# Designed miniproteins, single chains, continued (3): the designs that were tried, part 54

Each design is a single chain, and the fold is of that chain. pLDDT is the mean over its residues in the fold that is shown.

## One batch from the design tools (miniprotein)

Design m9853
Fold by ESMFold2-Fast:
Structure m9853 (fold): chain A 81 residues (1-81)
Amino acid sequence: SELEKKIKEVSKEILRKSGGKIDELMATAIAMVKLGVPEEEILKKLKEMIRERHKENGIEVDDETIENSAKRILETAKKLL
C-alpha cells in the first residue's frame, strides 16, 4: 500500500540521519508516529517485527514480553520525535 511504502521511505531517512544510534524497529516506530498511524496499528507492526527477530534467534518469547517491548519502543519513539 502507499502507506507501507511511505513508512519504509521515512524509516530509511531516519536511519540515515541517526548515524547508527537507532535500529530498524525504532526507525519504523518513529516513521509511523510521524505519519499519524494509529497507536494500535503501530503496536501490531512492532509486535510482528519483534516476533520475527526472536524467531530468527530460535527463542520462544511470551506475548506479554513482546507487548511490553513494543509499548516501550513506541513511547521512546514519541519522545524522539
Scores: mean pLDDT 84

Design m9854
Fold by ESMFold2-Fast:
Structure m9854 (fold): chain A 98 residues (1-98)
Amino acid sequence: LPEEVRREAEAVLLKYHAMVLAEQGKYEEALEALEKALEAGLPEDDYLLLYSKGKALLGLGKKEEAAELYEKALKIAKERGAPESLLEEIEKNLEKAK
């Protein structure tokens, strides 16, 4: 595989790994995985990245930062045609961060 494709695959895998870590309550590990995903070339405006970072920060008690990330994630997800079920999930988590 070309190096660019390999790095993109690594970034995407790290993103999904971070989502799983956040679901398991491993918030600090989730943030570390997201940082590595960004280093591997994941776009900083990836709505799943923003959503996962928001979930991790909410779990660590950083409600205001989590709310800002959820609002950004929801806006970008709507613009990019994300599934309705995901939009509803982000919106519910945004309400929890208020």
Scores: mean pLDDT 84

Design m9855
Fold by ESMFold2-Fast:
Structure m9855 (fold): chain A 66 residues (1-66)
Amino acid sequence: SEINNLREKAGELLDRSYELHKQAKELEKQGDKEKADKLLKERRDTNLQAVGLYEKYRELVEKAKK
């Protein structure tokens, strides 16, 4: 269903965000601050996308109750 698809896609984006965080930490440890900062920015953008999908999911769930 559309509702399940939104939840699944939000979860996929969250998993991607975790991978970006791990890569950024490794780059910080290596002293590559510029690349680490770019990955942290990409992670933030990915989290915003996940929030947007989750908000759509909640909206559809609320409409389905009515």
Scores: mean pLDDT 83

Design m9856
Fold by ESMFold2-Fast:
Structure m9856 (fold): chain A 100 residues (1-100)
Amino acid sequence: MDPTLQKIEEYLKAKGVSPEIVEDTLKAVELVKKLNPKVKGISALALHLAVNVEYKRAPIVETLHKMGVRKDAFSEEDGLSLIADIALHEPEKIRKLAAK
């Protein structure tokens, strides 16, 4: 497994995300990486994931559409927290993305 995906998996498990949703989230992140091979780091991947699932709980989705992905807006910890928030609140959107 990619070290970035391992760190995401460990964070999600620590936040109490179910094993099934952890697996789907890792598949969704892997797809985002495959579609965006120049995107590196957890913060940038988290922002791309939020855009791809149309995550509307965070106003950042609208900002990303207007400005492109703003990697400097988020730390790695903020990115991990965003991925966990999406997995916990929008598991069906994660599943749809993982199925692509």
Scores: mean pLDDT 72

Design m9857
Fold by ESMFold2-Fast:
Structure m9857 (fold): chain A 80 residues (1-80)
Amino acid sequence: SAEERASAVAGLEAALAALADKDEVSAKELGEAIIEGGKAAASPAAAEDLIGLGEYISKHKKTFDARESLTALIETARST
């Protein structure tokens, strides 16, 4: 629903704010930020989706550009 999308976007924006001072982050750090954003989400469905996404990302053994990765996820959430 639109409410679930808005909640997911807010959670991802919170993760972006948490990593605002960082360029490259580990998969674990990116995943943990998304999990924390999910825990704060108003929608239980959005919370479950973000926690699952963060756990999935945390299993990777590479670095990510935090701003680029989270901006892409936010755009995807808004367009879906």
Scores: mean pLDDT 83

Design m9858
Fold by ESMFold2-Fast:
Structure m9858 (fold): chain A 103 residues (1-103)
Amino acid sequence: MKEYAEKLVKDVLERLENLIKRAQEMLETAKKNGAPQELIDRIEELLKRAEELFKRLKDAVENSKSYSEIYGEALRLMPEISRLDRELDALEKEVQEYIEKKK
């Protein structure tokens, strides 16, 4: 169980870190290109949600006394991370379409 728990936790943390980095880069790109405030607000909200999930899992890793507890927390976060990935992909497309239409 330990090997699977360590791999899952590492994969989930890396996925969240990558999602946060992508959201931050997208936010900077949107702001630089003068995207509508509504779009910027939606990106900021997604970034905040991703950061909260990352903090939650990291706190569990630091404070949990067993790998089964950490594994359970990581497993519980998986559906929400998948949802954030889909929302981020949609927002990236909206930002890119806005930039393309602006020439």
Scores: mean pLDDT 82

Design m9859
Fold by ESMFold2-Fast:
Structure m9859 (fold): chain A 90 residues (1-90)
Amino acid sequence: DEGIERLKRLVREAALSLGASEEEAERMAEQVAESIRELGKVAPPEVVERIVELGTRAAEALVAGDREAALAADAELSRLAAEAGAAILA
């Protein structure tokens, strides 16, 4: 999925901008991509698309140095992830 690959690249860039090593940044990016792919096996496509969208917004904001926008996107992502997790466990 092109969206997941783009998010992976942005997560790597965001991690590097926050002082992570190249190895740490790549590991974080891979883990995010794998988590979304696993979620895609059980969650509706619309939920997966929204998670990718919010994750992309958070990563772009971090790369741009906009901490407030990054925190806002992360809060929305955390809320959506909790709702999706509750639905999967039900």
Scores: mean pLDDT 76

Design m9860
Fold by ESMFold2-Fast:
Structure m9860 (fold): chain A 87 residues (1-87)
Amino acid sequence: SKDEEINREVDLFLSHIEKIKDKPEDEQVLELAASIVTLKEKLGEKETKEIIKKVLEQLTPEQQKILEKAVKYAPKLEARRKELLNG
């Protein structure tokens, strides 16, 4: 079901955050922004927003700030990837 796919992607995203937590903040932001772009390409904007919301609810305040930076950066990364792949 769609709910099962969303919950699976939430768990994968949380696992990714845990694996990269000891990396510099800028590297965490870039990796998470790339994951957001990939998720949006796979599932679309609505489902991606739902996944991010559910992920944020499971994070510490410090982790939430990093993910919020990644969410803000993701549109810039998406635009640059489109330029490089289609130009």
Scores: mean pLDDT 85

Design m9861
Fold by ESMFold2-Fast:
Structure m9861 (fold): chain A 80 residues (1-80)
Amino acid sequence: MEVLREIARENASLIKTEEDAKNFAEEAAKQSEENLRIMAEAVLEIASIEQQKAFIEAMEEAGAPKEVIEEAREKLKEKE
């Protein structure tokens, strides 16, 4: 679990553009809901606000669970 969170944070730190965030979201959406939540938490913790928005939109487009998307949007609102 902890190793997966660290890998997710490292990968999220490589997000430099909104396109990178969208690609990360597409890969995350292919994972289990549990892994998707870990990857989403990493992006919401270390990416820019613009990249976080792009990530959430891409997750929604990729068909990620509504509950995960809603949780991510609430966390983003707290940062704005």
Scores: mean pLDDT 77

Design m9862
Fold by ESMFold2-Fast:
Structure m9862 (fold): chain A 107 residues (1-107)
Amino acid sequence: MVKITTSISEVETTESTSSAEQVSPGKVKATAYRTNEPGLKEEIELESPELTPEQMEEVLELLKKYAENLAKATDTPENISPESAKLRKEAVDNLDKAMQILNEAAK
């Protein structure tokens, strides 16, 4: 079963690289640093079944792309920029692919 948890929190201003990581057995996290609000981050945490190293690497790469695209989309005025809309769509597409891998592994 895949569970999604989203949170927003303050962060050290020296940390600004969006990332994805396995935080514990059974959990993966993606962190998007808001470029338009320095020192603020948005995190998404997913419950993960036991994955092979190859599956974990693929999931983390997809989640990293999700976080990077989300961070870039929030940097530009989202209602004005076609580029921002495209980045948001690409972020969601990457998240959906990661979720598909997690759901297939959880069978």
Scores: mean pLDDT 69

Design m9863
Fold by ESMFold2-Fast:
Structure m9863 (fold): chain A 99 residues (1-99)
Amino acid sequence: GLEVRPVTGDNFDRVLTVVSVRVGTQRTMDILVDAARRAGLPTDPGVLLQSIGSLTDDQRDRLARALEGEVRRDGMGDVIAYAQSQPPDTSNVDIADAV
């Protein structure tokens, strides 16, 4: 099924990865910065990227929900469904895997 569930801290990295594949790094950063602003987090891209790994569960959940709103607003609700339907084998392939 194409059931789209809320984006949470548990699937947020996977959603970001799929967004970046579809729209490229720059637009993904613009979306992420807008989500961070809505979540009350730092909006400087460098600071935001450094802070993501140290967010509390509450902060991460707020960012994840804000990201969902921005992705849906851009007409990419299917990207969220796709990311959430990926098998465990896809692994949370955070780019830490590449460098």
Scores: mean pLDDT 70

Design m9864
Fold by ESMFold2-Fast:
Structure m9864 (fold): chain A 103 residues (1-103)
Amino acid sequence: MATARLVGGTADEASGTWTGTATGDAAAGDGVFLVRTAADGRREVLAGGVVQADGSVVGGLAGTVAQLDGVWEAVVVGPDGEVVARGTTTISGGVISDGDLSA
């Protein structure tokens, strides 16, 4: 089974930028998305980015750092739109913890 780990993270509301680090089976060019399902069944994506050659994830933030706080599903998506790895992650103050992902 493919595995990845999503760690760290910095959110900058002024620039609308989110960054993180992806390791394991996450490859350069893969997409990373933080997804939540609201109580009414709506799916939210507040932050996402693209894995760089050095394993950094660089992308955007559609909201505030405070809106990132809580439990999210992290999803790594390959070039054909396939899910490479997914799992639960916790964000506090814009920083990712508990970011172990699997297929």
Scores: mean pLDDT 74

Design m9865
Fold by ESMFold2-Fast:
Structure m9865 (fold): chain A 61 residues (1-61)
Amino acid sequence: METEEAAEKLIVEAGEEARRAGFSPQALDRAGRMSTAAVEGYERGLTPEEIERLAKEARAA
């Protein structure tokens, strides 16, 4: 499903960003926030675009 694929893509991207940053505490916290937002959006039945927006907002915080 497109929603599940969008959430998976965001989780993978968050993990890759944390890896590139050397798994610093700040990078892990950012990746965790992004992944949590993607999973919550998926579980609540949000659209792929809404999930991407929430993940980007969580990443920027």
Scores: mean pLDDT 77

Design m9866
Fold by ESMFold2-Fast:
Structure m9866 (fold): chain A 71 residues (1-71)
Amino acid sequence: SNEEAGKRLAEAAGKASKEQAEKLAKAIEDLTGWKVEPDGNKTGAAAYILASEGKLSVEQVEEILKEAGLE
């Protein structure tokens, strides 16, 4: 589900390195137009909200995780 996908992305972002957090923030901006701080906790919170609101699909979450090198 979108909620589960958002939660997975948020958990991964919280454990991400600075470089991975920057990649996640960029991918979110590229897909949604929303700028988020490249900080794992803030990036994760933004991703969870966007996924919960249906603005990020499960497929988009998978693409973001793959591009950032996260599970």
Scores: mean pLDDT 75

Design m9867
Fold by ESMFold2-Fast:
Structure m9867 (fold): chain A 68 residues (1-68)
Amino acid sequence: SSALERAAAGAAASETAGAMATGLGEMAKHNIVSDEIIAAGERALAEETDAAHRRALALALQKLKSAA
């Protein structure tokens, strides 16, 4: 059983994704938003195989689109 280890790994992945979401949010706040940035995020989401990373990327894209 590695439920605790899985939770810790998920937290680390979410922390990394959270930093990415924060960065994208800062870019959006400064109008540093372009089709290229959105496309890069959507491509990352489409090509990501890890469920936790996919969820984090979806949240990051949602924040980016909310400011676009």
Scores: mean pLDDT 64

Design m9868
Fold by ESMFold2-Fast:
Structure m9868 (fold): chain A 64 residues (1-64)
Amino acid sequence: DAAEAAREAARLVAEHVPGMEGTRAGAGVATYAQSGDRARAKAIVERYLTGEARERALALVERA
């Protein structure tokens, strides 16, 4: 569902960014995607992820 897609996108960010910065960025993606602010969720994804991980996370945000 939309909430699960948001959590999956958040997990991808948290996995690929080390330390507390990754944890905070992932939390931001989940919060913005779940509240319908896809633009801010995508901005976090684009800041922290590249390549295939970015494409997967962006697709998940669109589903949220």
Scores: mean pLDDT 84

Design m9869
Fold by ESMFold2-Fast:
Structure m9869 (fold): chain A 74 residues (1-74)
Amino acid sequence: MKPKITSVTTTSTSITVTASGDGELTISLFDRRGRLVGKKTGSTATFTGLPPGRYVVAVQDVDGNVDTAEAEVP
């Protein structure tokens, strides 16, 4: 099954991502310039200490399938 981002929650300084998929998932956060901000393994990841701006979340499974979503920190 292709991984799927099921939830993206933002606060004034954080982004929390929840995803579903087969096997181990890798959740990566990129800023709007495409720079990697952080990476975590598992179905849920929280990234903190984020300056305001637009971000892209990417979730990858062990088979190389990817799902992406956008998030905005106010």
Scores: mean pLDDT 81

Design m9870
Fold by ESMFold2-Fast:
Structure m9870 (fold): chain A 96 residues (1-96)
Amino acid sequence: MSEEEFEAEVHLALALIYLTLMKKSTNDEDVKNAAKLAAEHAVRATELGSEEIAQEAIDVLRDLKKVVEEKITNPELKQETLDFIDEAIKRAEEIR
């Protein structure tokens, strides 16, 4: 494994940790903040990683959208967070 691919796996792991924190969070701001951090780590994993890591990172981004839809009740924060994740998905798909 290259140093770059190892760093990609660390970013993917961090994205999954933040996804887990989103599921455990009880307020909209914590879900939003965790989602944005997870999305940034997932994009970074796509930049550094193999095709397999990139696909897993994109799947994490899609799961972030589902959790945001379920957990954020404020419509403005929900839309802001969904827009951020959609831009992250677009960035991740363009990197391949």
Scores: mean pLDDT 87

Design m9871
Fold by ESMFold2-Fast:
Structure m9871 (fold): chain A 66 residues (1-66)
Amino acid sequence: VPEPSERLKRAATEAVERYAGLKGEEAERVGEGVATILLGLGLASDDDPEEAQRRAAERVARALLG
């Protein structure tokens, strides 16, 4: 599985903070997992627009953590 970019990790971390109420390092760890799932399932890529990456991250975070 490709390593997620810092931009995708940030989008995933923000989604985790929003939907799971996690903060700081815990949100970053879970966010990295969500970003890895997004890349592994082809739901997002580093070539996608930033808004598309954010929407994909929100969908996955909500499904896994909401």
Scores: mean pLDDT 77

Design m9872
Fold by ESMFold2-Fast:
Structure m9872 (fold): chain A 61 residues (1-61)
Amino acid sequence: GSVEAARKALEAARNATTAAEAGAALHESQYVLKIARTEEARELAEEAIREAQRKLAESGA
């Protein structure tokens, strides 16, 4: 479901160690936010986007 997809996206964002991984996690998180059907899924997707953006900034990309 959308909640499971959002949790997976957040985990991918948290585990990103390279700019490429963080960028992929950001793209996936944005897609999950677009298809989110519940407030929980939307909140998790927004958190994943923030985490992925933070990782990208830290990578110097």
Scores: mean pLDDT 82

Design m9873
Fold by ESMFold2-Fast:
Structure m9873 (fold): chain A 57 residues (1-57)
Amino acid sequence: SAQERALRMGRGAREAGLALGNEEAARLGDISVKAAEAGDWETGLRYAREAGRLLGG
């Protein structure tokens, strides 16, 4: 589902951002997860995509 996709992408970006010391990517990934958990999957996906962009795709 869109929610599951948003949660996976956001969580992945948050973990990758933390592991790589990319504080902005980790922050955006965290916002993505929180938005998706609140049912705002569009916002979740948008922030996950931005975090992914910062991490190189």
Scores: mean pLDDT 83

Design m9874
Fold by ESMFold2-Fast:
Structure m9874 (fold): chain A 88 residues (1-88)
Amino acid sequence: SAAEEERERLIKEAKERILERMKAAGLDEEEQKAFAKEKVAFIDANRAAAEAELPPLVASLPPSEHPEVEEARRRMEALIEALRELAK
């Protein structure tokens, strides 16, 4: 679908941007994978901590109806997915 194509495009662009920045910083392939793993672990730890402290609030938050917030959310989801793929 068009939505799946757009999601895949955002993930691909995020992966290319992350890889370009890591290469510019002088990271080798092993260091690139380690960096991605550390960032994914950090994201997952912060999510788990928020769920542990405020689980009813986190679970009950309504989805945003503002276009800018939804676009930012989709871009963040694509960035997280790109990091997960690079961590493999």
Scores: mean pLDDT 73

Design m9875
Fold by ESMFold2-Fast:
Structure m9875 (fold): chain A 61 residues (1-61)
Amino acid sequence: SVREMVRAAAEELGVELSEKAIETLARLLENAGVTDPAAIRAGVAALGADPEAIANLEGDS
């Protein structure tokens, strides 16, 4: 699933994401039609470079 790919990419890239951030990002990617592992990995890498974006994913409830 996209959620499992997001979790795997975060672990591989050393990006610390909460379960909530992982689920929120996975939902956004699925809604955008992004299911390609390379694109998902790129999205996780971009979040790792922007701590404010990670905080926004965790606070978006």
Scores: mean pLDDT 76

Design m9876
Fold by ESMFold2-Fast:
Structure m9876 (fold): chain A 55 residues (1-55)
Amino acid sequence: KVKEKAKKFAEEQLEIARRVWDFMRARGELKAPPPSDEELEKFKKSIEEVRIKNL
């Protein structure tokens, strides 16, 4: 239950991050290139682990 919620949370956060980066890039406000898929996967896993620990 907790693990499933953490996974969904991480997926939602990653989706939001991608949308924000796309929006910023369209506006010319992005200071750095968006992370690679590999980097995003690590980020997602990190969020999931932190969320599980705090739940």
Scores: mean pLDDT 71

Design m9877
Fold by ESMFold2-Fast:
Structure m9877 (fold): chain A 61 residues (1-61)
Amino acid sequence: SEAEEFILKMVKEGKSAEEIVEAAKERGYTDKEIIDAVLELLRRGLISREEAVAIIEVVLR
């Protein structure tokens, strides 16, 4: 999905979890869309568990 591609790009560019969530929300992605995209990237092994947890924790704040 576009959300998965966007989040993966930002993770690979070394952006912080806070920067990733802020940018995703500015683009109109919902909390659910961000979480679903992060979990799919983790399932595919494209991001680490540490990266996934950090992003989800920011979303849930």
Scores: mean pLDDT 90

Design m9878
Fold by ESMFold2-Fast:
Structure m9878 (fold): chain A 56 residues (1-56)
Amino acid sequence: MTIEELSENVKKILNGADVEEILAKLSEDEQLLLRFVLGEATDELEEKVKELVTPE
C-alpha cells in the first residue's frame, strides 16, 4: 500500500465511512499506519492510536 492509498482511506473515514469496514480490508501494518494518521487528524483518536501502537 502506498501513502496515497492510506490518505484516501483517511479521507473516506473523515467523510463518515465505517472505520471497521476499511480496516477489515487492510493488513495489520496498514491498519496501524491508518490509525496513526487518524490520530493526527483528531486529538481523541491520536490518544487511542498511541495505546494500540504500544502493546501492554
Scores: mean pLDDT 66

Design m9879
Fold by ESMFold2-Fast:
Structure m9879 (fold): chain A 89 residues (1-89)
Amino acid sequence: MTDEELREEIREALEAAEAGDYLVNSEKEREDVERALAGTSIEEMIKENAPVAAVTIAAMREVLAGKMSIEEAFERVEKYLKEQVLKKK
């Protein structure tokens, strides 16, 4: 897949998220996802210990804005996911 095709898939995924075409486990998760869609940075989402879904959306939005590469976004999300999973009993 080309970078252009991958960016298009990310854009479609963000549009689906904006339309509410996703499952959330709580109202707080929905609020954090909406904040990510509204422009909250990945760094702020991580600092606030936001749900992985919100951090992923913030990362994808920053990729589309040209602020980070797709590879950097995946690494940051993966690191955050591992950190969150390891904190669980």
Scores: mean pLDDT 71

Design m9880
Fold by ESMFold2-Fast:
Structure m9880 (fold): chain A 80 residues (1-80)
Amino acid sequence: PVGEFSGPLSALLQSGLSVRLTLGVVARLQSKELNGVLVTPEHEGYKSDLEGTVTLEAPDEETLERAMKHFEREYEKLLK
């Protein structure tokens, strides 16, 4: 199963990296500049004024629910 979030690329990337490192969920970024690019630690500190979408891929529904909850918490903190 997959989940999606849209918004500022920098916040999406940092939140996606957090989820990937904590839960082992695959996170991919899509925008005009990035086409399904896997979120990796190399993206730490990435800055962008662009908007995009992150897709979270999980092996099962329970893992996806946990990943989406974690992503939303981190994302909200970055937007404050």
Scores: mean pLDDT 74

Design m9881
Fold by ESMFold2-Fast:
Structure m9881 (fold): chain A 73 residues (1-73)
Amino acid sequence: SMKEMAEKNLKKAEEYIKEGEKYVKEGDSKKAMEYALKAAGYVQEARDNGADQKEVDKLMDRIGEVMKKARSL
């Protein structure tokens, strides 16, 4: 179902955000950015499958923070 696809993609986005946060802590700007961009792709897929906009916004905010920190490395 669309709901199951949305939930699956939100979960994948969160996993990729956590990896991006890990790479920020390790000082790996390239990998941090790579994982943040992959997470954004999963958030977009979740949104296209009807994910809750508040959940989408929270994950996009976290992705933005990873990207901002990666750019500062």
Scores: mean pLDDT 89

Design m9882
Fold by ESMFold2-Fast:
Structure m9882 (fold): chain A 62 residues (1-62)
Amino acid sequence: MDDVVDQILDLARRGDFDGAATLGRQAISSGIPFDDLRRRLMDRARRLGIVSDALRAIRRLQ
């Protein structure tokens, strides 16, 4: 999970929100619950100072 979270946030930070959403959907399809993925993304984004970028990616997942 941590590797996928890091990849999603890296794409979001670069402005690739479509790529971030695609990876997120693949993670959910592989068995990761959306709420768990969302929590992990938000926790990491707070530490990195990129909460707005993380929220944009999460909105595209819904």
Scores: mean pLDDT 83

Design m9883
Fold by ESMFold2-Fast:
Structure m9883 (fold): chain A 89 residues (1-89)
Amino acid sequence: LLEEAERLIEELKELLKETKNPLLKKLLEKAIELLEKLIKEGKITEETLELARRIVEAARRAMANEDDLNAFIGALLDIIGLLIELESL
């Protein structure tokens, strides 16, 4: 669990370096911050990892759809919802 959580954080950090969109950068920074907090608190579970995987997938969808405003906004809203759910754990 911990090793996979650390791998997902590194994947999010890589996406953060690749994106030029300031809103997506802010959401990725929040995802990294929250996952690092959960690691420190010993709260990494399969549920937290599944939410983290979905955040990575939604971020990749956002980056793939920067030219499609509706698809891009949809992906950002998905990330926001997943972050709220992750924080509630």
Scores: mean pLDDT 84

Design m9884
Fold by ESMFold2-Fast:
Structure m9884 (fold): chain A 78 residues (1-78)
Amino acid sequence: SPVAAKVLEAILKLSKGIGEEISTREIAEEAGLSVPATRRALNELERMGLVRRSPKDPGKYILVDAEAAVRYIAQVKK
């Protein structure tokens, strides 16, 4: 979805390394979306295996595969 692609773009901009935990709030601010819209997009991305929820903090997410994320964004925006 276009919203999920925007959320992935935000995660890629905020991610500084492998396994970095990024808060839903930070992702929402970077993407210019509401927190509820960001959570729906993150749930979609988690089902696709592109992100995973932190086991230590349910408000934080981890990018699983940056290359797959870039491919997803390219496909949605074409």
Scores: mean pLDDT 79

Design m9885
Fold by ESMFold2-Fast:
Structure m9885 (fold): chain A 98 residues (1-98)
Amino acid sequence: SAVEEAQRRLAENPERRAVVLLVAGEILLVAALNSPDPAEAAAEARAAVALFEEAAPHMSDEEIERAIRALRRAARESPFPEVRRILEEAARRLEAYL
């Protein structure tokens, strides 16, 4: 299938896979910001962070900076203190890759 072919190609290119994970993480941050439930928002924020952290060793400096900006923006926009803490701590961890 096209999906299986795409997955195989991504497994062979960790840098390309990192870009896909970066975009997926950004989508999950948008989901977290649109969730009215703090527990659901926190779960979506943690999922986004996991994707960014999986991608980080294979990201360029510009991609790391993009992920950090996305995390910090989402932290500022979130009404939930727990979500803000998750995202701020993740941004700090990603700075270690610069």
Scores: mean pLDDT 88

Design m9886
Fold by ESMFold2-Fast:
Structure m9886 (fold): chain A 61 residues (1-61)
Amino acid sequence: MEPSVEEKLEELLAEAEAAGDEASVTYVRIALQELPSLSEEEKEEVLEKVERLVRDRLAAQ
């Protein structure tokens, strides 16, 4: 199963919420809000940056 960018961000949001990291939750929520206004290339860029940021924060806990 190949998840969409939106689906991947929703999964990442669930992980951030479970970890209780408010900053990560906020970053993912902003990314999801921006998706309808972005090109396919921009969506992938946003996913990559947000995923990296959230993973880094969660790894620090």
Scores: mean pLDDT 79

Design m9887
Fold by ESMFold2-Fast:
Structure m9887 (fold): chain A 80 residues (1-80)
Amino acid sequence: SFAEKYEAMSEEEKKKLAEEARKKLPKEVVELIEETAKKFGVDINDLLIGAYAAIEVLRKNGFSDKEIYEKLKEIVEEEL
C-alpha cells in the first residue's frame, strides 16, 4: 500500500516526492496547503505528499483541477 511505502521512505525520498508533488499541483492548491500547514503546525512536505495522493485519486475519477481547488477552498473556509 502507499502507507507502507511511505513509512519505508527516507527523509531524502520524502523531500523529493514533496518537490514532485509541488510541481504537479496547481499554484492555488499549493498556496492553500502552505496556509493550512502553518495554521495547524504540520510538516508541509507530509501535507503536500498526502494532498497530491488524494488529488491524483480525484483526477483519476474525472474531477478537474478547478473543481478540486474550489472544493478544497470551501472546506477550508467552512472548517477553518
Scores: mean pLDDT 74

Design m9888
Fold by ESMFold2-Fast:
Structure m9888 (fold): chain A 90 residues (1-90)
Amino acid sequence: MEKALKELEKLKKEAEEILEELEELLASEDRSRETILRTIGLILRAIGIRIEAELIKKKYENDEEIQKKAEEVIEIAEKAIEVGLEILRK
C-alpha cells in the first residue's frame, strides 16, 4: 500500500514533466529531426508510465486511494501521448 502510493506519486511527477515538455515542443512549432526523435522518446516513456500505473491499479483493485491515484497518472500519461502524436502529425 504505502510503497504503491509512493510509486504512483513518482510516476505522476514523471508524467507531468513529460506532458509539460511535449506541450512546450508543440508550442515551439519546431519539427526538426532532433525534436521529432525527442518527441518519440517522450511518447514511449509516457506509454511505459501508463502501463506501470495500470499494473498497480490491477494489483490493488480494492484500494480506493490507489485506484484514484493510478487513474490520475493514466490520464496524464494518455494526455502526454496525445500531445506527442499531435507533434508527429504536424
Scores: mean pLDDT 87

